# Designed miniproteins, single chains, continued (3), part 106

Each design is a single chain, and the fold is of that chain. pLDDT is the mean over its residues in the fold that is shown.

## One batch from the design tools (miniprotein)

Design m11679
Fold by ESMFold2-Fast:
Structure m11679 (fold): chain A 61 residues (1-61)
Amino acid sequence: GAAAEARNREIAEEAERRATLAVVRDDYDGAIAILEEAAKQTSGEYRERLLRGAADVRAKK
């Protein structure tokens, strides 16, 4: 439903913002943890997007 989609979007956007700041600080482990934890709280496309983000950060390590 629209409420669940809005919640998933908010969680994903906040996690991606925090992960970007962690990467700028060279905190790759922190960025991965933020994205993977947010993925547990989301579903569908947003969960897949967050898990891909975590994999991309892991590749930079």
Scores: mean pLDDT 85

Design m11680
Fold by ESMFold2-Fast:
Structure m11680 (fold): chain A 86 residues (1-86)
Amino acid sequence: ELSEEERAALEEEFRAQIASSPLPEALRRALALAAEGRLEEAEELLREAKAPPEGRAAVYYAAGDPEKMKAYLEEGEKLREAYLAE
């Protein structure tokens, strides 16, 4: 199992990969659309950008849909745990 230091190193690598992708631009646009209640357009942008569950959760949080937000946050937590496990 991964040590705490190894997990921190992997998280840093994943953050660097995310920062270098076009995903942050798509996420920012989707958040703006969701805040305006345009959830279908926001979901479309995230789908095309292949956003992780945390990105989709953030969109639903901005739209005021706590049920979907919670569901995607839980999915993201499971995927994060799987990504860190070897």
Scores: mean pLDDT 64

Design m11681
Fold by ESMFold2-Fast:
Structure m11681 (fold): chain A 55 residues (1-55)
Amino acid sequence: MSPTVEGALRAFQAAVDAGMEPEKAAKLVLDGLRASPSATQEDIEETEKALKSLV
């Protein structure tokens, strides 16, 4: 798993731990990756697949 995907999954868990709904946390993380010029399409797709299994 890439460092970008690992960071995204940690951000998702931190948001959920802070009381955010899992679906909201997943959208926030994915929107952040899509807005990042350093994130590849593959990182975004891998993160989306991982988050779908957690939500």
Scores: mean pLDDT 80

Design m11682
Fold by ESMFold2-Fast:
Structure m11682 (fold): chain A 99 residues (1-99)
Amino acid sequence: KMYLTPVERELAQIIMDALDGKISPEEAALRMAEIYEREGDLELAEAFRAIAKNTELALPLMIRLLSGAITPEEAIYLAENARNAEELRELLEKLEKEK
């Protein structure tokens, strides 16, 4: 089993709490933003704050950003422009075709 750093443990706990319904996905995104700002990653912090404002898509956007499937800039774009899961899928297909 791989040992997690203190930061990785904090991030994992926030995601688990969101998946368990202990905190909202929006609250999870805000806590992620605080951790990344503390660690000096201002781009990720801004991306997680943008995700927190999109209540319907906060969880899928956080998972994609944390897994490296999208960049912080793409996460901000998707959070601001996708209103639902179908629009998110269409915008993701567009971004993948532009790579």
Scores: mean pLDDT 81

Design m11683
Fold by ESMFold2-Fast:
Structure m11683 (fold): chain A 82 residues (1-82)
Amino acid sequence: SMKEEQLKEIEEILEEGEEAVRNAEKLSADELREKYQEIAEAGRKAKELGAPEELIKRIEEVGLKLFRYYETKKAQEARAAA
């Protein structure tokens, strides 16, 4: 179904976000921000589709981790540029 296809796309984005968290030290601030934005949109779409609460929670946890890595990396890059 269309809903099943959309949920699979969301799960794929979540897996990519989880991989970005694992590789956060290798990613730039801009790359981390892009992954955070993708996860945030996936979370919005998941809620709209009535996805399971466990899936929504995983998306929100990954998004929070990506955002925190982004903040840290942005600060590191700003210090390196000074």
Scores: mean pLDDT 87

Design m11684
Fold by ESMFold2-Fast:
Structure m11684 (fold): chain A 107 residues (1-107)
Amino acid sequence: SKEELEKKLRELKAKIVEALRESLEEARKEAEKLLEWAEKNPDEEIREEAMRFAISMLFRIVVLENAGDVEKAKEALRKLAEELIAKYNMPEIVEEQLKEILSRLNG
C-alpha cells in the first residue's frame, strides 16, 4: 500500500540521518540503499521524493568530506552528479539539487 511505502521511506530517511552521527561512509551507504529502493518503487511520487532526498544527502556528504576545500567539493559534486545522471537517468532532480548545494557553497 502507499501508506506502507511512505512508512518505509520515513524509516530509510531516518537511517541516513542517524548514520551521519556515526560516519560519513555509513551515511553514504544508507543514502545509496534509499536510491536503490527508490529506483524499484512503483509509486512515482514516493520514488521522486526518495531520490531527491537521497541525492541531497549524498551531495551534503561530499561537502562534509571536503570540508575546508570549496574547489575540491565543487569538483567532487559535479563528478557525482554526472555518475548519478548516467546511472539513474534523472537529470532534472540531480541538476536541481546540484544547483542548490553549489549556491550554498558560493554564499
Scores: mean pLDDT 86

Design m11685
Fold by ESMFold2-Fast:
Structure m11685 (fold): chain A 119 residues (1-119)
Amino acid sequence: KTISASTLLDALVAAVESDPAFRAFVDRTVPPGYSLRDRARLVLALLASEVELALKDPRVGEFRDKFLNGEPISVSDLRHFRDALRTYLATTDLSPLERAAVETIIAVLDALIEEAENS
């Protein structure tokens, strides 16, 4: 099973609109001149790059590139990135805002995985 990069991006935009901590993280990370959709896309790409470097995991970089290129994302790719984010959260000294943002992205990925497995 796969989801579109657009489906992942739509879920991230919804999270920015519903979660004040994630909104605050996006607003700090990306200039306000960009659309919410472009800011959400850039935040995920930047975080994926940080996770790839921290964990030395090229599969996280492959996930980022698929997302940015609008390629289909497998449920296996979503699970791998979710698990990488959980490891990153456990092993990296993050500010409370950065921690909350990573937790929100994990929750988004979990919801998309559950929906894809049950459809």
Scores: mean pLDDT 87

Design m11686
Fold by ESMFold2-Fast:
Structure m11686 (fold): chain A 57 residues (1-57)
Amino acid sequence: YRAIAEEVGVSPETVRKIVQLKELDPSISNAEIAKAVGVSPATVSRALRLAEEEKAK
């Protein structure tokens, strides 16, 4: 999560919360996650994409 946090300009804890919310409810929208953690939907989208890349490799 640290590398992702550096890329998107948020704390590693914020990245972890974003990923956790998506894993708990895969149908949740990026806007809903953004509202819950206090970041923009673009930041959520970027963090989720980078987290998927990290998990895949």
Scores: mean pLDDT 76

Design m11687
Fold by ESMFold2-Fast:
Structure m11687 (fold): chain A 73 residues (1-73)
Amino acid sequence: SPRLEVLAGMLQIAIDSEQFVIDRLEQKRQQYLEQGDFESAQRLQQMIDHQRASRETLLNRLRELEEQIRRAR
């Protein structure tokens, strides 16, 4: 279905955007660790964990949409 393929594409963009945010937070966390700012590094780790959980939810939705597209073919 063209509609499901468009939705899958939009969901992939969202997943890629979440990964970009995670990568930036990981870089900043590493900088805080190098500076000895363990408190700021721990706060960023919590944000990273939250973003990873959000991204996993989007990945699960994409897998379901891809299965629906496969069954429709």
Scores: mean pLDDT 88

Design m11688
Fold by ESMFold2-Fast:
Structure m11688 (fold): chain A 75 residues (1-75)
Amino acid sequence: MEKVEEAVRRMREVLDRALADYKAGKLTPEQALERVVAETQRIADELGLTPEEKDLLVGLARDRFEAEIRYLEKQ
């Protein structure tokens, strides 16, 4: 449980940084999403999450990031 909580915390930091870089014009939406996925996968591996927990974490990060981008695009 504690490892999953730490993974979610780090994932939120990755999301915040990727969104900030996207809003600053440093990344395209595709580049920002690729960074979020890659960084979240690394976090899961570093914390020793199971494959199922890793897939769930990456899916949550992807979904949350895509929802935020869609919201920003609709203005």
Scores: mean pLDDT 83

Design m11689
Fold by ESMFold2-Fast:
Structure m11689 (fold): chain A 65 residues (1-65)
Amino acid sequence: VNTVLSVPPSQLSQYSPEFQRAWLEADVLSGILDILSALQMDVPEHLQQQYDQAVAKAVELFEQE
């Protein structure tokens, strides 16, 4: 379970603008990957890498809060 993405949208305003952006980017990419997986479509490697990078950035910023 990704604890960073478990932050409710209503609580995002309590965090830095940088974290809010990183969280939203990771959340959007997570949703895209979940949809592709549910539809049994191939996940492009660059999308997976972009998601991994977005999550890593969100985690780093979350640790600074």
Scores: mean pLDDT 74

Design m11690
Fold by ESMFold2-Fast:
Structure m11690 (fold): chain A 75 residues (1-75)
Amino acid sequence: SKTLELFRLLAMAGEVYVAERLAKKTGDPRIEEMARRLGELLEQYRKAVEEGNFEEAERLFDEAVRIGKELMEYV
């Protein structure tokens, strides 16, 4: 649904924001790499949704969730 897509998009954007802010504050290369990957996944997610590829969008969201969980180990 459009509502679910918007919530997923906001969640991913929030993950990027948190990761980038943590990278800037810590200077940790591992966090910088996670922020970069999350940003790439967000861009790919937008494209998948625009193309109507909802199976790929779900896969990309699940991947972002996995990276977000990894990021929590460094917080």
Scores: mean pLDDT 86

Design m11691
Fold by ESMFold2-Fast:
Structure m11691 (fold): chain A 80 residues (1-80)
Amino acid sequence: MLKLVEEEVAALKDYGVNVDAQAAIAQLDKKIAENEALLKTIQQAQRDGKLGVSAQPLIDLLQKQIDLYRAAKAELEALL
């Protein structure tokens, strides 16, 4: 899962540098928003005791994915 996000981020950075930085940034913003919404939903379900097991590994994975998208966005914004 994380490796696929790393590959997606690399492809979006390449597209942003060589084709359209604004379009790449917009796509990264969409991915960040989607992952943040999912993270919030899972964290809320864990707080409400709806999960029979710890969701912490999934929460940690989503946080790492969001960090990768944010780092790529910052790099592309530096080119503008």
Scores: mean pLDDT 82

Design m11692
Fold by ESMFold2-Fast:
Structure m11692 (fold): chain A 77 residues (1-77)
Amino acid sequence: SMKELIEKTLEEAEELIKEELKELGIPEELWDEVAKEALELFKKLVAEYGENVTEEQWYEIQQKVAQFLLEAAEKAK
């Protein structure tokens, strides 16, 4: 179900985010701070959409988190 997918993704999210930060070339000393902010954004977006997150809303959430990470990488240059 979408709920189970979201819950599993959130449980793994910090590690997955840190892998993306490494791939984007963000300095290691910023990983904990950026990962925390990205995870808080992720949780906020999930909460805003409520219990019945659709596949389209899940895609939008992922896109917003990805955009946040790209902007963080650009600022770290």
Scores: mean pLDDT 80

Design m11693
Fold by ESMFold2-Fast:
Structure m11693 (fold): chain A 87 residues (1-87)
Amino acid sequence: SDLEEAKRLIEEAKKALEEGDLKEAERKLEEALEKVVEVLRKQGKELEAEILEGMVLLTIGVGRAVGDEEFGLRQAIRLLERTIKEL
């Protein structure tokens, strides 16, 4: 399922982050976001999907802008994990 794929991608993103591979962590995180957004849309939660996508991408962007990409990615992962827990 999209939800199980999202969970797997989040774990892969966390592993990449622990290994210092920020580009791979971001890639896996963006793939996980796409899966979570699809789950929310299938549940009729279009506004929640748009808010989550915006918050995750903003969090990544802010981390990059302030020179703390690792912190931004870590916060974005936490946002997705929190959302997945409620699904």
Scores: mean pLDDT 87

Design m11694
Fold by ESMFold2-Fast:
Structure m11694 (fold): chain A 91 residues (1-91)
Amino acid sequence: EELDKYIEEIRAHGDAAAEALRKSVGEANKHINRMLSAIFKAGKVKGNVEEATKLINEFSETFARALAGTPEEGVAAIRAATDKVIEKLKS
């Protein structure tokens, strides 16, 4: 139940970050920070903080690469990375 709440938060913040990237990097950063916080909380609930830390680091690298490319490529990369994080947390 608690894990599902954090997974929904991760999805919502990831989607918001992708949409915000088209308009403002600053707004995207706010949503990314909220998403990373939700990933860490999901990891605590699941009892696997090490996996959550790895997912946070991998997502941060993806976001950095998204900022270097086109907005369209960045949006696709953030959405794909969000899906991957959720898949790992559900397993």
Scores: mean pLDDT 83

Design m11695
Fold by ESMFold2-Fast:
Structure m11695 (fold): chain A 69 residues (1-69)
Amino acid sequence: AISKAKKEIDDALKAGEISKEIAEKVKKGLDLLEQGNFNEALKLLASVYDKLPEDLKQVLGNTLNTVAS
């Protein structure tokens, strides 16, 4: 789930849909989720969530649901 989310973020960056700064912050948040640092991950991801395209918002939401289960 997390590796797929990182791939989608990289694809969006290559397509010019998000900035490099946004991509780096999302990937850092995903790394924190993998480490079990949920509080820091959610704080970081929330800071950029509204700047994501709708499809990436769905990918991120699905990733959070999968990690929480």
Scores: mean pLDDT 77

Design m11696
Fold by ESMFold2-Fast:
Structure m11696 (fold): chain A 66 residues (1-66)
Amino acid sequence: SHVADGTRGGGAAGAAFGAKFGPVAAEKGMSGHQSYGGLAGLRGGDAATAAASGARGEKEMAIQAS
């Protein structure tokens, strides 16, 4: 629950930041996902991990909004 709450907030904040800061941040997240960012995040670190966390946060947010 704590992790899900944090991930959800991080995902929403990341999406909002990407929209305001520019498409580069969003594209970087998408690139991480196309490269199996979840697996890369466990090894690669921050960028891929953030992309995976953002995707999970989006899913949790969608479930709550639905």
Scores: mean pLDDT 44

Design m11697
Fold by ESMFold2-Fast:
Structure m11697 (fold): chain A 60 residues (1-60)
Amino acid sequence: REERLRRALEIAKKAVDAGVIKSGEDILNATDEQLKKMAEVAGVSVEEVREAVDAIREAT
């Protein structure tokens, strides 16, 4: 089972809870500024947020 997708969904959930994006699918259309804010909210690097976007994109 791929742990990458689970971490990606957790980052998306934290971003929605913080109001950075409206829904999890909005992460696929996030601006660079939103990606940075998501990284701060989730406590991860911007590179990890970008990896999360890729993981969610591959799953949809």
Scores: mean pLDDT 78

Design m11698
Fold by ESMFold2-Fast:
Formats: sequence, C-alpha cells, structure tokens
Structure m11698 (fold): chain A 68 residues (1-68)
Amino acid sequence: LSEVEKRVGLAEIEELRAEVESLPLSEEQKAAILGLLDQAREAIEAGDLETARRYLRQARAMVEEAKK
C-alpha cells in the first residue's frame, strides 16, 4: 500500500468510528461495527487493501442502515 492509501483508509476508519459513537446504537450494534473497523485497520497495517476495503464496505453499510 502507498502512504496515501494507508492514510485515507485510516481516516475513513476514524470517521466511521466517530459516527458509531455519536449514533444512538445498541451496545451490540456498536461492538459489531467497531469490530469490522478493527479488522479493516489490521488489514491496512498488513498491506492488504482488498481485505481492508471489504471490511470498510461492511462497516459503512451497517452505519448507513443505522442512520435510517
């Protein structure tokens, strides 16, 4: 991964984490989404962009559903 790709991915994780903490979600929903964000971070650190993007897409989908 390039440094730009790592920084963008990490920034997206932090933005989603902030949204999760601000939304009136159940403890179970927060734990599930935060778990996906932790998996995405580990994938970025390992240099696996495809795995990181998969976890980020899942986390974003769960946040978007929670906002409805």
Scores: mean pLDDT 80

Design m11699
Fold by ESMFold2-Fast:
Structure m11699 (fold): chain A 79 residues (1-79)
Amino acid sequence: AGKLLAEGVINADVEKLKQGIDELRKLGFNITPEQEKKLIEIVEKAREKIAQTNDPLEVSKIREEAAKEIQKILDEIEK
C-alpha cells in the first residue's frame, strides 16, 4: 500500500495513488474523501511542476516536497 503511494508521487501517477488509497481502505485505514482529494491534488500539482522543468535537481525537490505533504496527511489518519 505505502509503496503504491510512493510510486504515485515519484511518477506523478494519479491511478497508482488511487490504487494505494484503495488498498489502505481495504486494510481498514479511515481515509476520508477529503483526505483522498488532498492526496490527488498534491500529486497533480507535483506532476504540473515536473512538466514545466528540465532540471533533474528541481524534479527531485518537487518529488520530495510532494512526498512530505502526503506523509503529513497520512499522519493525520494515524492520529
Scores: mean pLDDT 74

Design m11700
Fold by ESMFold2-Fast:
Structure m11700 (fold): chain A 116 residues (1-116)
Amino acid sequence: SDEILEAIGRLAREIDAILARKELKKVEAPEELDPEVAERILSMSDEEIKKRLLEINIQLGVLQLKLAVDPSPEVQEKAKEEAKKLAQEAIDIASVLEGAEKLKEAAEELLKLLEE
């Protein structure tokens, strides 16, 4: 759907905004975040977090193209499932970064649209 493609574009722009930062400030993980996931992200360097966000952004771009051009139900469903996983990871990363509220909101909106 056009809404999913637009939501992927919004998430990509918010990832680019984080990648443009000189330093990443970490915050205490929220209670709802899985402790193992929180520990993994909090142990990552700024460079490792940026590399993972860049990888997510590249994968989202590939999925956006696939969703736009391939009408097959099996391809659409697989691409949506992959996009859900990437959106969740973006939420998890945003949850431990200061000033990443817009990244989290963009990823949450994409996840909501993909779960319809």
Scores: mean pLDDT 89

Design m11701
Fold by ESMFold2-Fast:
Structure m11701 (fold): chain A 80 residues (1-80)
Amino acid sequence: SMEDVLANAAKALATGGPAERGSAVKELAIAAGRPEDADALARRVLGLDEAQAKELAELVANAKSPEEAFERVRAFLDSL
C-alpha cells in the first residue's frame, strides 16, 4: 500500500545505514512514478549524515502520498 511505502522509507531513513536509505529512496521514487530519478536521488541520499537522514525521515513520514514524499525529499536535498 502507499502507507507501507511511506512507512518503510521513513523507517529506513531514520534507522538504516546509507545503503538502506538509498534503496528506500529508489523504491519511493518508483512508487511516485519517477523511476528515471531513482538512481540520482539515491546517490544524493548516500551523502546525508545521521541528523539530516532523521530530519528527512520525519518529512517522509508526514507525507500523504509517495508523490508528496518524493517532492519533499527533492526539496530537502536541494536545500543542503
Scores: mean pLDDT 85

Design m11702
Fold by ESMFold2-Fast:
Formats: sequence, structure tokens, C-alpha cells
Structure m11702 (fold): chain A 68 residues (1-68)
Amino acid sequence: MSPAERAREVFEEAVRRGWSTAEAAEAARKAGLSPGAVTMVSVAVREARNGDLAGARAALDRMEAELA
């Protein structure tokens, strides 16, 4: 599984389970993601929790561009 796919799975599980930004960051670290990718997953989770789906998507797109 690519780092981008792992980051996407962490984000989707965080949203599904209602994880905090800190819990999402810990899960991303445990998945072996880089510090930059961990930060982007955390940003995406926070944006999604605030109802900013466009902001969440932008954060994931930037992370995927860095990892691909």
C-alpha cells in the first residue's frame, strides 16, 4: 500500500469514528507516514470536522502530490 493510500485510509477512518486531530495524527504516525503527511492528515481531519470539505480535499491533494 502506498503512503498516499495509507494516509487516505487514516483520514477516512478518523472521519468515520469521530477521531480528534491528535488521534488522527497518532494513527498516521503508526501507519509510517512522514511528518509532512501526518500534518496534512491532521489538517484534513480538522477541516472535515469544521464542515470544510473543500479544505479537507485540498490538504489530501497536497499530501498525495508530495508522496507521488
Scores: mean pLDDT 79

Design m11703
Fold by ESMFold2-Fast:
Structure m11703 (fold): chain A 86 residues (1-86)
Amino acid sequence: MEESLEKELGPIFEELEKILKELENEDADIKELEEKLKKTVEEGEKVLERLRKSGMPEEEYEKLKKKLEEMLKEIKKKLEERLKKL
C-alpha cells in the first residue's frame, strides 16, 4: 500500500527532474518552464494531501514533503539565475 502510494509521486518527481535538466539548456523557454513548474508543484501538493488523507504515515508524508521542497528550492534557484540573464 505505502509503496504504491509513493509511486503516485513518481511522475511529479520525474517532471521536476526534467525541468531541472531543461534549465541547463541555454535555448530553453524559461517562461514555459516556470509555468510547468507552477503546475507540477500544484499537482504534487494535491497528490501529497490525498496520500496523507488516505492514511499515509506522518513520517513518510514528512519525508516526501521535504524531498519535494528541496527539489523545488534547487529548481527555483536555477530558474532565478536563468531569468536574470534574460
Scores: mean pLDDT 75

Design m11704
Fold by ESMFold2-Fast:
Structure m11704 (fold): chain A 90 residues (1-90)
Amino acid sequence: MKLYKVVLVATEEDMDKAKEAAKSREELVGAEVTLISSSASLEEIKETVYKAVKEAFEKGAEDIILGATTEENRKAIEEAYKEALEEHKK
């Protein structure tokens, strides 16, 4: 059975709703969900995504889904994912 990891950058206004939706999805599909506030700095978002993705690979997650509400946050999570993937391949 494949482990699924979802990493989402959500607005603070939607954070509580996102947490409830994430919990429901974890119960239905067995996915692990990490939620990050969009109010965090780009450096904080990159660092949190990098750590979450690295831990997911170490746990044997084969499928990782990334999402962000803004273009800037989307680029930040893509960069962090790429760095974590390159380190994992070593």
Scores: mean pLDDT 71

Design m11705
Fold by ESMFold2-Fast:
Structure m11705 (fold): chain A 96 residues (1-96)
Amino acid sequence: MLDQLKKKADTMLKKFKKQLEKIYKESVEKGWSFEETKAKMDRLMTQLHLEATAWKQQQIEQGADEEVVEAVLQRLIDEATKLVKEFLEKYKKTHK
């Protein structure tokens, strides 16, 4: 895989994780329900998908291999999905 694609995906994932950590902290401090917390995390996932789709389109237009770009993006989305699940499980342990 192209190192630049991996580097960009890693940067996006790190930013996403920090945003999830902030939502989790606010959920504890403000006493948000599970549904409210999940809705805020789902909103972050939607934003990540939009950013990832725009980046994918830009890379393909610049002549990047579509298969390689899609593989990197799929890994990013899979890892982001795991992080959301981990923080929602943390929420359950903190509140129950």
Scores: mean pLDDT 83

Design m11706
Fold by ESMFold2-Fast:
Formats: C-alpha cells, structure tokens, sequence
Structure m11706 (fold): chain A 73 residues (1-73)
C-alpha cells in the first residue's frame, strides 16, 4: 500500500486535520479530526475529494475514511 499525507477538512468549520492514504480509496486519520461523517480530503497535489466515514475508534483516536474517486498510485 502506498502512503501519502493528506489534509482532512471539516466542511462546516474549515478546521484541518492530518490523514494518510493507505490504499487507493482508503484514508486513515485521527477520530478527533472526524467530527462529521462527511469530510473533504485534500491531497498533496491540491485535489479535493469527498471522504465518507467507514469506522471510528475514539478510545484509540483512529478513524478510517473512504475517498472517491479511487486514486491511481
């Protein structure tokens, strides 16, 4: 799996968190950076994608998002 750093953007507040692309359609981030089930994901090249919450573990501060469309890496 390729690793690529991304910004996780809350569309309601504009707050920015950090995430990592772990597969062409999956991003891992912190649960604290995912206050809503729909987020913007901005890649290093400036492409903005939609992120949808798949799973969240607040105790471990981890979350997984699906992004669309899948990235070619």
Amino acid sequence: SSMLEVEIINPETGEVGKGRIVSPDIVETKASDVPTPVLEVKTADGTVLTGILLSKDPAKDTATLRIGPPLEI
Scores: mean pLDDT 76

Design m11707
Fold by ESMFold2-Fast:
Structure m11707 (fold): chain A 65 residues (1-65)
Amino acid sequence: MKEKIEQLKKKAEEAIKNGDVETALNYALQLMKAGDKETALEILEKIAEIDPRFKPVVEGFKKLL
């Protein structure tokens, strides 16, 4: 289980570094489903900083806390 979460986190961070916000969003959602809400929120906030058009999506997920 821990390996799966670490892989998702690594893939999400790699997507962010490449500017692929859609791929990063998908991995953040998978992290939320896996129970790592803290890492998922960090990735979502980074997505919103890179592409402000995703701010409504980020706010929506924060309300699911």
Scores: mean pLDDT 78

Design m11708
Fold by ESMFold2-Fast:
Structure m11708 (fold): chain A 52 residues (1-52)
Amino acid sequence: GAEIEDLKKQELDVEVQLGLLDIQLAVGLISEKEFDTQSAVLQAQLDELRQK
């Protein structure tokens, strides 16, 4: 019942985290390497959520 709603909520949370990483990179709070590593993990999570 709730599984699809939970997956959609997780998808939105990942998209928000990706947006925050972009802002953090733009203001110099994280390195390009940290951005690449963390965004790759978040993109993989997003792809998994969207596949379901």
Scores: mean pLDDT 79

Design m11709
Fold by ESMFold2-Fast:
Structure m11709 (fold): chain A 92 residues (1-92)
Amino acid sequence: AARAEAERALREAERIAEELKKEPETRELGERVLEAARRAREALESGDLDLAREAAGELGEVGVELYEMGKEELALRLFEIASRVLAAMDAL
């Protein structure tokens, strides 16, 4: 179920955001992940494909920044989450 997978992915994004917020250097990135996850959930509820693309794009941008900081595992998880959100929208 694409929606159930997206919901699990968004809960994972929220956990990643809390982890990022523990460190001063990544606090802003954590807040951006949390806001993107909120917007992605809103997009899934409303069927707003443009909002979903914007939210997934933001998760991807934070992922790139984390990758450049050497936080490769967290970056790859955010890319996976963004993909699952978009896949759920395609299933609507």
Scores: mean pLDDT 85

Design m11710
Fold by ESMFold2-Fast:
Structure m11710 (fold): chain A 72 residues (1-72)
Amino acid sequence: MEELREKLRDVVLEGAKRAGVELSDTQIDGIVDTALTTSPEMRHTSVKMALRAAGLPDDVAEETAERITKLV
């Protein structure tokens, strides 16, 4: 569980870094929790929406959400 959360956090941080966006710990934890608690059918869409709400552009949010959903 802890190792998976760390990997998801790293993927979110790398996406934010590429987008030039600085995320708070609360924003990162919210995105990671969305990935872990959302049903498989809605996971990609929910994670992408959370990333966009945090300020990531569409292309980076899409790629980051895809990477996250492959890990969960």
Scores: mean pLDDT 83

Design m11711
Fold by ESMFold2-Fast:
Structure m11711 (fold): chain A 105 residues (1-105)
Amino acid sequence: SKRIEELEKRIEEIEKEVEERLKKAAEKSKEEAIELEIEVAMGRMLESVLVLEVEKELAKDPSLSEEERRLILLEVRLLARELWLKGVPVSEIEEKVRAYLEEFL
């Protein structure tokens, strides 16, 4: 669907922004570059954990189509990534993802 393509494009745009931030950090200092690389790795791990938990919850609802499940998972991935990129705390990201799911469940 168009919505899935739009979400995938937004995710790709965020990945490019992260790569640009990593390059700029490397130009400033090795310490700043390492710190940002750790933050990026932690953000990606949080995203993966949240997406996996959401996928397990969606699997309990047999009324959801494969396309609807894919759409929700992409929106969760994008939400987590945007919030992490803005420096939102992990606990608040988790709460916002939960609130998003409560709108569909």
Scores: mean pLDDT 80

Design m11712
Fold by ESMFold2-Fast:
Structure m11712 (fold): chain A 71 residues (1-71)
Amino acid sequence: MAEEAVKLSNQAIDYARKGEKEKAARLMAEALKKLGTVGDIDSIERVLLRYGEEHGLEKLAEGIKKTAESL
């Protein structure tokens, strides 16, 4: 599961860099589900989009990747 989360986080970083915010947030939500985050994927995606608007989606995706790599 952690290996898939790393892959998804890498894809999310790429989409965030391209400005494809919705795709980036969806991939981050999928990565978090692979890491055991509770909740449905659509709800997680909405939370990530809101947080990413304030703090940057690319940095958020990098943080998720680092967490996945540490597991």
Scores: mean pLDDT 80

Design m11713
Fold by ESMFold2-Fast:
Structure m11713 (fold): chain A 87 residues (1-87)
Amino acid sequence: MVKRFEAEIPLKTPVSSKEVEKAVLEALRKAGIEVEDIDLSTSGGDVLNVGDTATFTAVGKNGSYIHVKAEVKEGSLHIRAEVVPGA
């Protein structure tokens, strides 16, 4: 079980918010993090450029939340996830 998770995914910009969401979900699944409910927000709308961020909160077991921050970099997407009790 991972309490904190970080991944770097190769990515070209500009990138759609859907591709960012897909990359984050795939990274979480590969890390063994189970996601039951997802609320996604992005700073760039439908298309993200270098410096834009995507954040989401997923509901984990026992009322814990999984907070994810993904930052769009030139050539890559940096994903950080943390399991936190409550909000």
Scores: mean pLDDT 71

Design m11714
Fold by ESMFold2-Fast:
Structure m11714 (fold): chain A 80 residues (1-80)
Amino acid sequence: MEVKLTYPDGRVGTVTAEQAGATLANAGGIPVDEAIRLVREGKLEELAKRVNENSPDAKAEVIGENEIRLSGKGLPLAPA
């Protein structure tokens, strides 16, 4: 599956479940394999909540079934 990410600078990218999980895991201090599993299971709201709890300056917000908006600090600015 693919996930659409809106980055803090306003850029939009479509990434794999593995890329989305790894990105949010690094921000939320979550094991990468667990974060990837949550993305694959459609539990994006749980993953976003963990990011928000661990990174008070960062915000992850589920805005669609496979779409997340990232804002604030501490999250990657864009895909490499």
Scores: mean pLDDT 74

